# Designed miniproteins, single chains, continued (3), part 11

Each design is a single chain, and the fold is of that chain. pLDDT is the mean over its residues in the fold that is shown.

## One batch from the design tools (miniprotein)

Design m8340
Fold by ESMFold2-Fast:
Structure m8340 (fold): chain A 78 residues (1-78)
Amino acid sequence: NEYGETELHEAARKGDVEKVKELLENGADVNAKDKYGRTPLHLAREANEKEGIEGAQLVIDLLLRNGADENAKDKYGK
């Protein structure tokens, strides 16, 4: 999309556990970065911590199990 987000970024933001699982099984880049240097893990954490999106914690767990860089920083050091 216009933010440089992959389908995995969008699914992670929505807390869509089944879509995240499907995309990772099909070889989606777990550490893909958008225009702001954000990974799907960044968006899943925002969905969980700031928005309370249902399924977001399960998405975080799936991303971490699939090699997401827990220490990745966006352009703002977050």
Scores: mean pLDDT 79

Design m8341
Fold by ESMFold2-Fast:
Structure m8341 (fold): chain A 65 residues (1-65)
Amino acid sequence: KKGVLARAIKDYKGKSEDELDIKKGDKLLILEEVDDEWWKAELIDKKKSGLVPKSYVEPIAEVEL
């Protein structure tokens, strides 16, 4: 499988149960693009997945899963 390693560039608090809470510097794995505004991603250290706003996250590198 392929994924995209990413980093949170600022804090975001989820506004619904399907959105992730992220802190600046958190590492994420981007799993899929939901639309122009949102990624579905996994917080690597917490084993938790959900939606994150694209404007709060910076893609770093493609990774093999």
Scores: mean pLDDT 79

Design m8342
Fold by ESMFold2-Fast:
Structure m8342 (fold): chain A 64 residues (1-64)
Amino acid sequence: DKEIEELLEAFEEQLKKNPELIPEAEEGIAETKERLKESGGETALSKLVEKLEEIIKKIKKELE
């Protein structure tokens, strides 16, 4: 899972440097979550989406 960890770290750093991208990232995650609900159960992808959503929420809270 090192590649996934690196991808999550890069995502967090990118949003911290470019907070204006947060709304677009939130929209993309919300759309992906809705599609996953329609396709059935929890998968590795749904867990990845949860981690991405948590990163965004954390950054938004830090920017308050």
Scores: mean pLDDT 75

Design m8343
Fold by ESMFold2-Fast:
Structure m8343 (fold): chain A 152 residues (1-152)
Amino acid sequence: ITSRLETLVKRADELLRQAAEALSRGDIASALGHLEEVVEVIIELVDLAIEAVRNGDFDSALELLREAQATLVALRRLLESLLKKAPESARPLIQRAIELVDEAIRLLEEAIRAVENRDGDSALESLERAREVLEEARELLREARRVVEEAE
């Protein structure tokens, strides 16, 4: 029986692999769709980390946040590769999504430090901000996919 964390990490890894494969084939719309789903998995990991912090389970929160951070770094790398192949109309949206992903990485680093110091209030503040930034990144990737589909 796979743990909830292990199931989410495995799903993220499979989605990242599918996004990389789509990108290698020049299927920018499918790559963006898979990366949108990766952001959904990261939001789910952040929500679980918020619950863990609220329950005083800092050890579980730390594991969840480290996996979320690793997944975000992999996502950022694929978005940079995607940007180079994207039509000009979608490039500004993807660039904005990369900036939001970079902000989310920084917020998760702040949350990890707060969790390591058992500072639940600071951790929750950083995590709630990270969640908002990730939702914005997800919407930008959805809009970018729509723009790519309209461009053929």
Scores: mean pLDDT 90

Design m8344
Fold by ESMFold2-Fast:
Order: sequence, then structure tokens, then C-alpha cells
Structure m8344 (fold): chain A 62 residues (1-62)
Amino acid sequence: MIHKAVALYDYEARTPEDLSFKKGDELEIDESDILDDFWVYAKSLKTGKSGIVPRIYIEFLS
């Protein structure tokens, strides 16, 4: 199941696996890509890029 989320803060990727985003950017996360309590694998709807994001930087909308 795909969830929509919004970025609460700006985040700059520090590794190639990380996703960079800006506060207010919309993300999609598949339920199977919730890695743990700290990290999710997400797709940016703004850029179409995917990567690992810290869960505390996002809020799920659906």
C-alpha cells in the first residue's frame, strides 16, 4: 500500500542512497519500504528520485 508523506524539514543527502528534499515536498512510501522506526525508503514526487529518508523528517498524510 502506498502512503503519501510531506517533508517537515529540509534534508541534504550525505550518501548516494539518501534522498535530498525540502520542507513541504511530497513523498510516496510503499508500506513494504518502511525499513524500521528510524528510516524509510521514499520517492520524491517533485524530482521522481528515490532514496532513504529519516522518518522523523516526514509526516504521513494517508
Scores: mean pLDDT 78

Design m8345
Fold by ESMFold2-Fast:
Structure m8345 (fold): chain A 91 residues (1-91)
Amino acid sequence: GKETEGLEKGLKEYLKDLKDLTELDLSNLNLTKLTVGMFEVLTNLKTLNLSNNNITEIEEGAFDSLKKLETLNLDNNKLTSVVPPAPERLP
């Protein structure tokens, strides 16, 4: 189906109400692109699972709001352009 079309925008709207969420499983949703501001309100998120999607592109700044993120799973995607997880705060 074409359910993937606009899914990234739909997720942004859905996620805006989940500011207190600490774990989010977005695996197996056929996501193809992550846009800046998509996770903007998820400042308490510690675990984000994006595995088994079709993500080919992640915009710079898409993870900038994830200040408490401890675990990011991007396994089984098709990344051609990816910013390493900024919330990882690589020392």
Scores: mean pLDDT 70

Design m8346
Fold by ESMFold2-Fast:
Structure m8346 (fold): chain A 62 residues (1-62)
Amino acid sequence: MRLIAVTGKDYEAKTPEELTLKKGDRLLIEEILDRNWVRARILSTGEEGIVPTSVLEKAGPA
């Protein structure tokens, strides 16, 4: 089951694999990697990368 999550705070990518996020961005969660990281896509831009779970607010069905 794919989830949509909302970004609760701004986040700057620290590596090329990470996404830079703005508060309120909607993400499609593609894969849960571990308790600290998910693979996601930003719905508005189509950019893909890994995201720390600590910046996510809400997850629901896609």
Scores: mean pLDDT 78

Design m8347
Fold by ESMFold2-Fast:
Structure m8347 (fold): chain A 94 residues (1-94)
Amino acid sequence: SSMSVIEALHNRSLPKPAPSSPLLLAAAQGHDEIVKILEEHGAKKTVETSSPPTPLMIAAALGRKDAVEKLLEKGADVNATEAGSLDEALEILN
């Protein structure tokens, strides 16, 4: 990878989309590989939630396949609406 998406995020404020499921976020961004991974793990297409986005939602929106896989291996719930540990998510996305 020649460019770091995280460095781009650090330099600019991203628009804050309404909280949504990881599957919907990946599909909206055209990340077909991540959509397939999430569907294999039983991800549900749900309406947007009022809860803060999970680390899995952020990784899916950013197209970070490796981060998605690592979060799922660590037991991230594909249908969770509660925020997990941001510290663990930052270590995976680093």
Scores: mean pLDDT 64

Design m8348
Fold by ESMFold2-Fast:
Structure m8348 (fold): chain A 112 residues (1-112)
Amino acid sequence: LDEELLEAAINGDVEKVKELLEKGADPSYRNKYNETPLHLAAREGQLEVVKVLVEYLTSSEEKKKLLTARNDAGWTAQELAAFTGQFEVAAYLGVELAKTPDLPKPEEAAKV
């Protein structure tokens, strides 16, 4: 179920993502690299899936948790989208992060 959500996010299968979330799949589920479905959709430039995942979360706390989650490399979904050249996804996630108070503090050194 949760692993199927990760695959659907990679593939841009919006209907499958919605179906799996309705069946109780965890949008905050992490694979062996600590990547959430949002990380994978953002990396692949699946803007429609990114929107569905963010909009599914009705509480500000759950949205904050998903938007600020970092993978094993220490990157959020927004940072991954920017790094992979998925600028529309990065812009969307940046706007959503700006709506969330108490953002994680930036690293003291640039990683680029």
Scores: mean pLDDT 75

Design m8349
Fold by ESMFold2-Fast:
Structure m8349 (fold): chain A 96 residues (1-96)
Amino acid sequence: MKELSEELLKAVERGDIDRVRELLAQGADVNYRDEKTTGLTPLHIAARTFDDERGLEIVRLLLEHGADVNAKDKLGKTPLDLAKEVGRPEIVEILE
């Protein structure tokens, strides 16, 4: 479980939609946090990293699997806060 959830963070960071789907289907924790460094969840990473249709698909996929839109990183920021900070208007619209 934990190893699958850590790989989920990496798959989201890479924008690997097929791998994200596979890991979620295998029981990876959609709300897993990087407790070691940032406290980012998969949804935080998707919200701040991508500016294309692939990023939108990953955000939708995570939300379909129960991603917590109110999760806070170690700086107290939600995925919505990060999307606004980096200027991702389509992701902001989805997370509102």
Scores: mean pLDDT 81

Design m8350
Fold by ESMFold2-Fast:
Structure m8350 (fold): chain A 76 residues (1-76)
Amino acid sequence: LTPEQIGALEEAMVLMMIAIGKILAKNGDYEGAIESYEKAIKLAEEARKEGLLSEETAKKLIELAKKEIEEIKKKM
């Protein structure tokens, strides 16, 4: 795999974790949703640190996941 292909895969994995979180939240599993979003944030941060994901892309994904966590906290 090229670095570009690895970056695309890392981004897809983070987005999948965010999607899982959204599904869990829709079904009322707020704890599971928060856990999924936190895993997405950790993956994006680690991928950025390892140079597998650009700083700009990682920042956008992390902010997206954090926004979803805050929306759930408003419902708790």
Scores: mean pLDDT 85

Design m8351
Fold by ESMFold2-Fast:
Structure m8351 (fold): chain A 59 residues (1-59)
Amino acid sequence: GRYYVAVKDYKATRPDELSIKKGELLRVLEKVDDDWWLVETLDGERGLVPKKYLEPYEP
């Protein structure tokens, strides 16, 4: 998957979701629907996050 960066903090509200911090690098594994993407942290944690909290990581 491509790398994305969190633009805002998100706190998981369900067991299938992932909490993320602003500036965190995330690998997108699957674009599940129009609003939610399955991502993986650099530490190997996986879960759903709202896509609006992510932008493409371009160095």
Scores: mean pLDDT 84

Design m8352
Fold by ESMFold2-Fast:
Structure m8352 (fold): chain A 66 residues (1-66)
Amino acid sequence: PPLRVGDIVEAVEDFEARRPDELSFKEGERLEVLEVVDEEWVLARSLETGREGLVPADKLAIVRRA
């Protein structure tokens, strides 16, 4: 199902940022979706670190809908 602003998501695998606007995360990390940029990328905030950045949508599973 597509991600939406306000969704709480959990990383299903690690991601390493390759650009300054991207956010690295670890498997099991919880994030809040702040903006849906396109089908592949969302702007998210880590609930563990408070950092924000672009993350790939395909590595995220919804744990709570807005």
Scores: mean pLDDT 87

Design m8353
Fold by ESMFold2-Fast:
Structure m8353 (fold): chain A 66 residues (1-66)
Amino acid sequence: SALGEQLLEAARRGDAKEVEELIKQGADVNSRDAEGYTPIILAERAGHMEVVKILLENGADINAVP
């Protein structure tokens, strides 16, 4: 979905405010990109700890794998 794609990109960039807003709009926190990465995996790989915390609080699976 468009919201899921936006959430993946926001998580990759570390945009915590955009991540929170997209989740409030109904974005799926477990959306996957073309390579099978979820928002929390992208945020962890980039070191965006605030985004990781927001995603975990909203039900993201930290053990998800591509």
Scores: mean pLDDT 84

Design m8354
Fold by ESMFold2-Fast:
Structure m8354 (fold): chain A 60 residues (1-60)
Amino acid sequence: DLFKEFDKDGDGYITGAELKEYLESKGLKPSSEEVDKLIQAGDLDGDGKVDYEEFKKFLE
């Protein structure tokens, strides 16, 4: 449910903007640089996106 909530494009990837919204919903206020670092940590291809399996790690 949460992945689909943030994957509004239905492309199977979470962008930095979507991850930022998720973190803000948790009461966090990440900077764009902090979001970029989180994306880079989960983004094995360096394309600025996180797939479903990497996104699940942020839900734990």
Scores: mean pLDDT 66

Design m8355
Fold by ESMFold2-Fast:
Structure m8355 (fold): chain A 117 residues (1-117)
Amino acid sequence: PPPPVTAEDVRRAIAAGVDVNAQGIAGTTLLHRLAAEGASAETVRTLLEAGADVNAQNDYGETALHLAARNGHAEVVRTLLEAGADPTAKNNQGQTPLDLARENGHEEVAKIIEENS
């Protein structure tokens, strides 16, 4: 498997002039990918400090918070909420990040979102 994306990888990409808000396949940003993969809180925070839009939506109406909540990445969820992620945002199916955490049995993530709503 490829090595995880690190905070140093993000800093190098920024120094090289990469657009931190560039959208790829299905409107997915680097922040969406890191949140879905469960990158470290330091890596996610580094990208947010570089100007990544915490509330960017992909083609499915999903934010990084939706993806982290669906996949049970509690530390990423905390980092996104601390950066101003909207826990009430709905995807194209009308689901919030809290709905996705509950649907997928991620009780710790659901509790974190409830405490920040």
Scores: mean pLDDT 88

Design m8356
Fold by ESMFold2-Fast:
Structure m8356 (fold): chain A 82 residues (1-82)
Amino acid sequence: SPVLERIIKEVRELIKKAKEIFEKTGDIEEPKKLYEKARELLEIARGLVEASTSFDKKPYLEEIEKLLKEIEEELKKMKEKS
């Protein structure tokens, strides 16, 4: 789905930006907001995948799960620094 691909691309860019800010500055506040936005987009994407009957859902659900796990791991790392 082109819509799902665009959402996933935006999520990856948000994660990349959040990592770069944290690595370069040590700031936790801005990266946390970017990760929260990424999670909201992934929940929208999950809802769109689950509602669809017209394509193979498994690869999209696996990608969404991987991205959510990455966000949770990065958030945990930032909390350990606080």
Scores: mean pLDDT 83

Design m8357
Fold by ESMFold2-Fast:
Structure m8357 (fold): chain A 70 residues (1-70)
Amino acid sequence: HIQKLASLGQILRSFDKDGNGYISAAELRAVMGDKLTDEEVQDILRELGDLDGDGQVNYEEFIQMLQALA
């Protein structure tokens, strides 16, 4: 579990060109598409959107959320 989440964090970090900890929802969906079902991805993105409220996803928050749900 944790090792898989660490790998996902590294991948997401590579998309964060500004180093601000945020990634677009579309990019996150593309990365997660190989790891999760489309339905699970949609539910997670919806929940993350409610947390930040700005349409950008904080991938550190995403990693923490997945760890809490596991």
Scores: mean pLDDT 62

Design m8358
Fold by ESMFold2-Fast:
Order: sequence, then structure tokens, then C-alpha cells
Structure m8358 (fold): chain A 150 residues (1-150)
Amino acid sequence: IPVITATPDTDPAELAERIVETLRTEKPPAVLVLVKGASGEQVRELAERVGGLILREAPDAVVVAVDGSGEGWVGAGLTPESFSYLLGEKKAPLVVLVAADTATAEAVREGIVGAVEAGGKATPKQLAAAEELGTQVAEAFAAALKELGL
């Protein structure tokens, strides 16, 4: 899973361009964005701005923001039902923005699964897909933190 580093002050257009290029060239199941020095609110705001820009070039992608609480916030104007469908049934590439200073690998996994569960209508297949992808992203997060000395 590709890892990109950002801050709350990173230009959303520059960040979106880097994410889209990664999705286009590597075609990964997910892209992990580590947002350093950010609160959960700042990561959600960045995800909303970046998500709108990503959809212009990669309309099949889905975006979620996660912090240390283990709550996942779906970006780019998607409903929980649409997010669950796109992730679980269409295998849409997932862009995860994480508050790097406060999140844990467990919070990242819980945030992704929780975002799918939020509509209360996720199928067992959609939940299983979210758990598998959430585990892969959580492992990538733990590895990236170790490399960055965080």
C-alpha cells in the first residue's frame, strides 16, 4: 500500500495530484496519507477538499478520514451506503487520510470498518471486504510509523 506524507498546510490540489498519479500508475487497492501535526478535524477538512479534487480525475475512488478515536469519516459527499457498495462490491480504490500523531493501527482498521458500518445496512460481504482492506491499511500505517520514527 503506497504511503504519502502531508501536513494540514499541504495544498489540497498538490496532494490530490500525487494521490491520483499513484492510483493511475500503481493501481493499488488503497493509498495511505499520513497527515502530521493534524487534529482529527483538520484531517476531515483536508479529506473533504482533497476528495472533491480526486473525484475529478478518479471518480471511482472513495475517501475516508481517520484519527485516534477509531472513527471513520467518509469524504467527497458519499453516503455510508454508497461508500459500503463502492468498497465492498465494486472494489473502489480507498484513499485513507490519517492523523499520524494520534492514530494507532487499530484505530485505522476500526475507522475503515466503522465507515462501512455507519449506515447500518452493510452486507456481510461488504463488512468482510472492509475488514480485509482495513487490516492491510493498518499494517501499512504501522510500518510507515516505524520508518518515520513516529
Scores: mean pLDDT 72

Design m8359
Fold by ESMFold2-Fast:
Structure m8359 (fold): chain A 80 residues (1-80)
Amino acid sequence: REAFSYFDKDGDGTITTKELGTVMRSLGQNPSDEHLKFMIKEVDKDGDGTIDFPEFLTMMAMMMDANQHFGKVGETLVAE
C-alpha cells in the first residue's frame, strides 16, 4: 500500500530506470537485468531512461495481471 511512496521518491512524477530496479528489489521481486530491461523497453517509449507517471501505471497494470497470468493485460485497464 506504500507502493506510491516507493515509486514517487523524487516527487517529480517521473521514475528513473535505476529507481525502478531498486523498487522491484524492495518489493522482493528481484528480476534479472534482462527481464527488467525488457519491461522498461516496453514502457519507456520516450527512451530517456525515465518513466512518466502514465507509463508507470501501464507497467503496474501489466505486473498486476502477470501476477495471475504471465501475459499482456487488457487495454481496457490502461486505455483510460
Scores: mean pLDDT 58

Design m8360
Fold by ESMFold2-Fast:
Structure m8360 (fold): chain A 124 residues (1-124)
Amino acid sequence: SFDINSLKTHKDPLLKAAFSGDLDEVKTLIANGADVNAVNAYGFSALHAAAAGGHLEVVKYLLEKSGGKILSVKNAYGNTIFNSELNDEPVSPLLLAAREGHLEVVKYLLEKAEELGVDVNVNE
């Protein structure tokens, strides 16, 4: 099972900075060669961390820097940002933001999905 608190204490500097909303650190790490589309051993990206933390400006930066590619990246469980096939835990950035009540992040991710023509299936 996924523990959202693992993102807060994760040893990956990019995921930690994204979850904490440290936009300057996120920018520095990406400028120093961190892959904006990289996923950890559980298939979670910086966008998952930023969405779970409710950090709209970090979410905006990551989507812009990835050219929208991060919206179509599958995690280790075969789920994308908009794929709601969950075992027992939310695994997409959209579902993480919704679960944690980060409505402005949810709105932004849905607007970007529509803009990029990504099909959205959120049943939770």
Scores: mean pLDDT 69

Design m8361
Fold by ESMFold2-Fast:
Structure m8361 (fold): chain A 60 residues (1-60)
Amino acid sequence: AALAVAKFDYTASTADELTLTAGDVVEILARVDDDWALARNLTTGATGLVPLTVLTIVEE
């Protein structure tokens, strides 16, 4: 799994999506397609779908 940092605040628009605050560290669990990933917010412990465009992948 890849590690990423949220570049921007992201508010979940559906129950399946992950809410992020800019600077949150997330673990990318699976890439669903080219635009979306299933991720876990390591700050909150929540899991959900997030747009890849709001993440900076740090590859650690």
Scores: mean pLDDT 80

Design m8362
Fold by ESMFold2-Fast:
Formats: sequence, C-alpha cells, structure tokens
Structure m8362 (fold): chain A 68 residues (1-68)
Amino acid sequence: GKAEKRKRLLALIGEILRLIGEILDLERELARVAGRDPARAAALQAEIAALRARRDALMAEMDRLDAE
C-alpha cells in the first residue's frame, strides 16, 4: 500500500543522504592529501567513485519506486 511505499522511499532517502555525507567527508580528505600522498589520494578517489555509483543506483531505485 501507499504507507509501505512511503516507508521504503524514506529509507532510501536516508541511505542516499548518508552516502552524500560520506562522499563529502572523503572529498574533504582528498583535498587535504592530493598534493602530499598520491597513494592515499588514489585510494580516496576509488572509494569516492564507488560511493557515487552506489548513490546513483539508490537514486535510480527511488525514482523507479516513486513511479509505481
């Protein structure tokens, strides 16, 4: 029903917001290390890319669920 759909949408929104926060924290750390530790910078870039992909997948799921 509508209530179950709303609960799932709120859960997805919560997960997306958490991922956005994690991405921002990692981007801030990347800015700190980019010129000083290339290995750490590369690892952070890979982690940020993975989190962005997960965010985009959850946003697509949210759009699909909302269209139902």
Scores: mean pLDDT 87

Design m8363
Fold by ESMFold2-Fast:
Structure m8363 (fold): chain A 73 residues (1-73)
Amino acid sequence: MTLEEVEEALENLESRIEELMKKYGISREQAEVRVYTARSLIRIGAEIDAELQGKELSIEEEGGKVTLSLKEK
């Protein structure tokens, strides 16, 4: 995946919290745990992809916006 695709996937997961609460009748805390677990797995994948390119992944999150960049080690 491109960095843009990873950023979009992470942002989309945040928007699913309310949807999951309504669809499955779970609490906000339960929905957040599931969403953040999925986000962590996506981040780990992106970090591995960066490492395979000889680079370091930089992640910045502010106000629901996710920005990813690749940096030389």
Scores: mean pLDDT 74

Design m8364
Fold by ESMFold2-Fast:
Structure m8364 (fold): chain A 62 residues (1-62)
Amino acid sequence: MLDTNEIIKLIENGEITSVNQVDKLMKPDIGNRNLVHEALNRLKKEGLPYSKFTEVYNEILK
């Protein structure tokens, strides 16, 4: 399972640029979905400008 810091780095480096890539990371198990959600919440708290991506992903998790 990926850790939260690895997911944050992938997003910051532009390795994850779409919702489809996030879905692929979640497919192995539900735990990965939770880790991606935690990473996006951390980025929001730090004020990083991923608002559009974060909004779309949060909509999927609802």
Scores: mean pLDDT 58

Design m8365
Fold by ESMFold2-Fast:
Structure m8365 (fold): chain A 80 residues (1-80)
Amino acid sequence: GHPNIAISLNNLGNVYYAQGKYDEAAASYQQALEIRKKALGPKHPDTIASLNALASVYDSQGKLDEAEKVQEELNKILQE
């Protein structure tokens, strides 16, 4: 199913992140996030995991504005 593609994309993102390929990691995590938000909703643990992974990769790149935007989305979800 579509959620299984998100698992594969998240795993691919983890591999890229471990290799220091942060742009590829971010793209993979973003795709996994979009699929999970549509299939599972924004509060699902898997969706939150994709958001956390994306925030971490942006922080590692020094893309503080992008990281802050993702962290704001996480804060809205976790405070609800």
Scores: mean pLDDT 83

Design m8366
Fold by ESMFold2-Fast:
Structure m8366 (fold): chain A 67 residues (1-67)
Amino acid sequence: MREVVGDLPELIREAREAKGLSQRELAERLGVSTATVSAWERGETFPSPELLERIVRELGLETEPTP
């Protein structure tokens, strides 16, 4: 199974899909481009700590268990 700690691209993708959001919709909520979200999910770029915190809050990963 994949590691939770080292699996940020997969976590972002799965949590986004669980909420029914497209890459574009997540990008709009975070104030970034769709290409930026795509790069995160491909593991080519790592979000800044501030953006990562917003991703976690937007997707409900920080304060709530898995749906």
Scores: mean pLDDT 72

Design m8367
Fold by ESMFold2-Fast:
Structure m8367 (fold): chain A 70 residues (1-70)
Amino acid sequence: SELEKAFKLFDKDGDGVISKEELKEFLKDIGFPEPSDEEVEEWIKKFDEDGDGVLDFEEFKKFVESLSKL
């Protein structure tokens, strides 16, 4: 799927998670207006179930699904 390809593309470390920096790059790539650091941190906190400050694929999928509801 395109979502899995995007996740792998932006998971530059290959560790199976997306950092705040990688998430900002993803949003820019899909044509989303570049959010502030505060907005990205708020989204990570909302979907980061583990509290580690990064998104795994399942959390990333939930985040992307939230964007489609706008």
Scores: mean pLDDT 73

Design m8368
Fold by ESMFold2-Fast:
Structure m8368 (fold): chain A 152 residues (1-152)
Amino acid sequence: SMRVLVIGASGVVVDALTKIARELGAEATGASIDDPRLPELAQQADLVVLAAVMINGQIPEDVRERFRALLSTVPGKPVIVVVFVSADTPDEVAQRVADELRALAEAAGARVLDVVILRWDNKNVQFNLQQYEELRERLREVLERIREEREE
């Protein structure tokens, strides 16, 4: 089965993404940015999902540096970037942050296959069904792409 590593500073977000990957039939592991198993898990993964939460208009520097450092150990690794922003975040700000994280991942040697921006309602700290379904479809598409590339 395909191995997926989901990494992020937010346990709630990591758990949600890990659950979606498992529902799609992947052998998925969620891990914090400080998990000592990250180098081994990243080496074994077919796909790494970067789960980033925007705080005060940016991804925190420690989160960015951990992503950069990890991806630098696995050049060419397929990656999806998932950026979580509040619903009131301007589109320009959300896109800038997503583009900056994509550029960081690519500069570290990763092969970025998709970039997904998800919005949460600040009144309800939960993803709505539509965003959950959109994320599931985007993740399915990337997993199918990796599978097809491995068969070629």
Scores: mean pLDDT 86

Design m8369
Fold by ESMFold2-Fast:
Structure m8369 (fold): chain A 68 residues (1-68)
Amino acid sequence: SDLGLELLRAAGMGDYKKVEELLKTPGTDVNARGASGQTALDLAQAHVDEPERKKVIDVLLKAGADPS
């Protein structure tokens, strides 16, 4: 969904506030995958520096992101 793609972008940018807003939005799939098969959790781990990385990861995990 478009919300899933917005979540991927926000997570990859370390935009913690936008990630929180999207996760509160009905219809946002926390485990949505982009064209490369990466999830929001994958993008936060790969592209975000501390301390924002930890904040984004914690919010995603609390919302039910699959840590597999």
Scores: mean pLDDT 80

Design m8370
Fold by ESMFold2-Fast:
Structure m8370 (fold): chain A 62 residues (1-62)
Amino acid sequence: PLTLAVALKDYTATREDELSFKKGDKFLILGELEGDWVLARSLSTGKIGRIPKKYLEKVGEV
């Protein structure tokens, strides 16, 4: 199952492989990366990119 997570705060991407998001945005976690990052798909935009894991809260699985 894929993990469903929600953003705890706003974030602005600093690199092209990162996602920008707002507090309350939802993501499907596709995999865990090194350095406390995850690869995720935004449910709002459909884009895939890297997100700092510390800004996400797990809310379910799909």
Scores: mean pLDDT 84

Design m8371
Fold by ESMFold2-Fast:
Structure m8371 (fold): chain A 66 residues (1-66)
Amino acid sequence: MNPSQEELRFGLESLILRGLSQREIAERLGVSQSTVSNFIRGTRKMSPELKERVTKLGLEELPELF
């Protein structure tokens, strides 16, 4: 089942709390830091392809949340 953007947003916030910077997350997702910030704030919609990349990153770093 594909996670919602809200679930992925909480995953990204948890990655930052664990010490990953928005820059490192952006580099791993292939997007800008501003895009990551907007996703965390819920002000930008994620494409399906980007949701898959965020899910993969979360499974690698925070499997308990994804």
Scores: mean pLDDT 74

Design m8372
Fold by ESMFold2-Fast:
Structure m8372 (fold): chain A 61 residues (1-61)
Amino acid sequence: MDVYAVAKKDYEAKSPEELSIKKGEVLRVLGEVDKEWVRVQSADGRVGRVPKKYIAGVGAR
């Protein structure tokens, strides 16, 4: 089941494990890392973790 989320605001990665995202970017959710972080993939294939507060779920099927 693929889950997608949309970036609610811009986020700048602070480490190699994090992903920089822009507001309105659609991200594929790969899994929860912990209560505050989620691992996502951008449309161009980049993978990293972002804070859950910076994204909103758009659907799961």
Scores: mean pLDDT 78

Design m8373
Fold by ESMFold2-Fast:
Structure m8373 (fold): chain A 140 residues (1-140)
Amino acid sequence: SQDELNGRLMRAARNGDVEAVKEALAAGADVNAQDSGGNTALHLAARAGHVEVVKLLLEAGADVNAQDNDGNTALHLAAEYGHVEVVKLLLEAGADVNAQNNDGLTAADLAARYGHWEVLELLKEAGVSEEVLERALSLA
């Protein structure tokens, strides 16, 4: 079923199983399917730092700006967990650096909160607003 295929994609993305991701997508899994929390496969891979899975999902047409039930994008999750290479891939794919979650936080706010300074520099280079950057830096 479609739900079974989508479930396989989600588990593969969470686990960083590159071959299982490829197999699920080839079998017709919906790359933009959401779980009960609003998470896509891209959210799960980005949170876990699975660089190759993130690449495959973006190449397959994953919505880089999809929001979970907390309003978090994949960029928020990658920034919160300090996954530098995932942040780079999401920015190259057109991730909105100024997207706010339900708490009004951007990826820059989360990077600063958790001390991920390399991520904060990438977000600065990608054009995060001066107001957001000053707020984020004031938390240091």
Scores: mean pLDDT 91

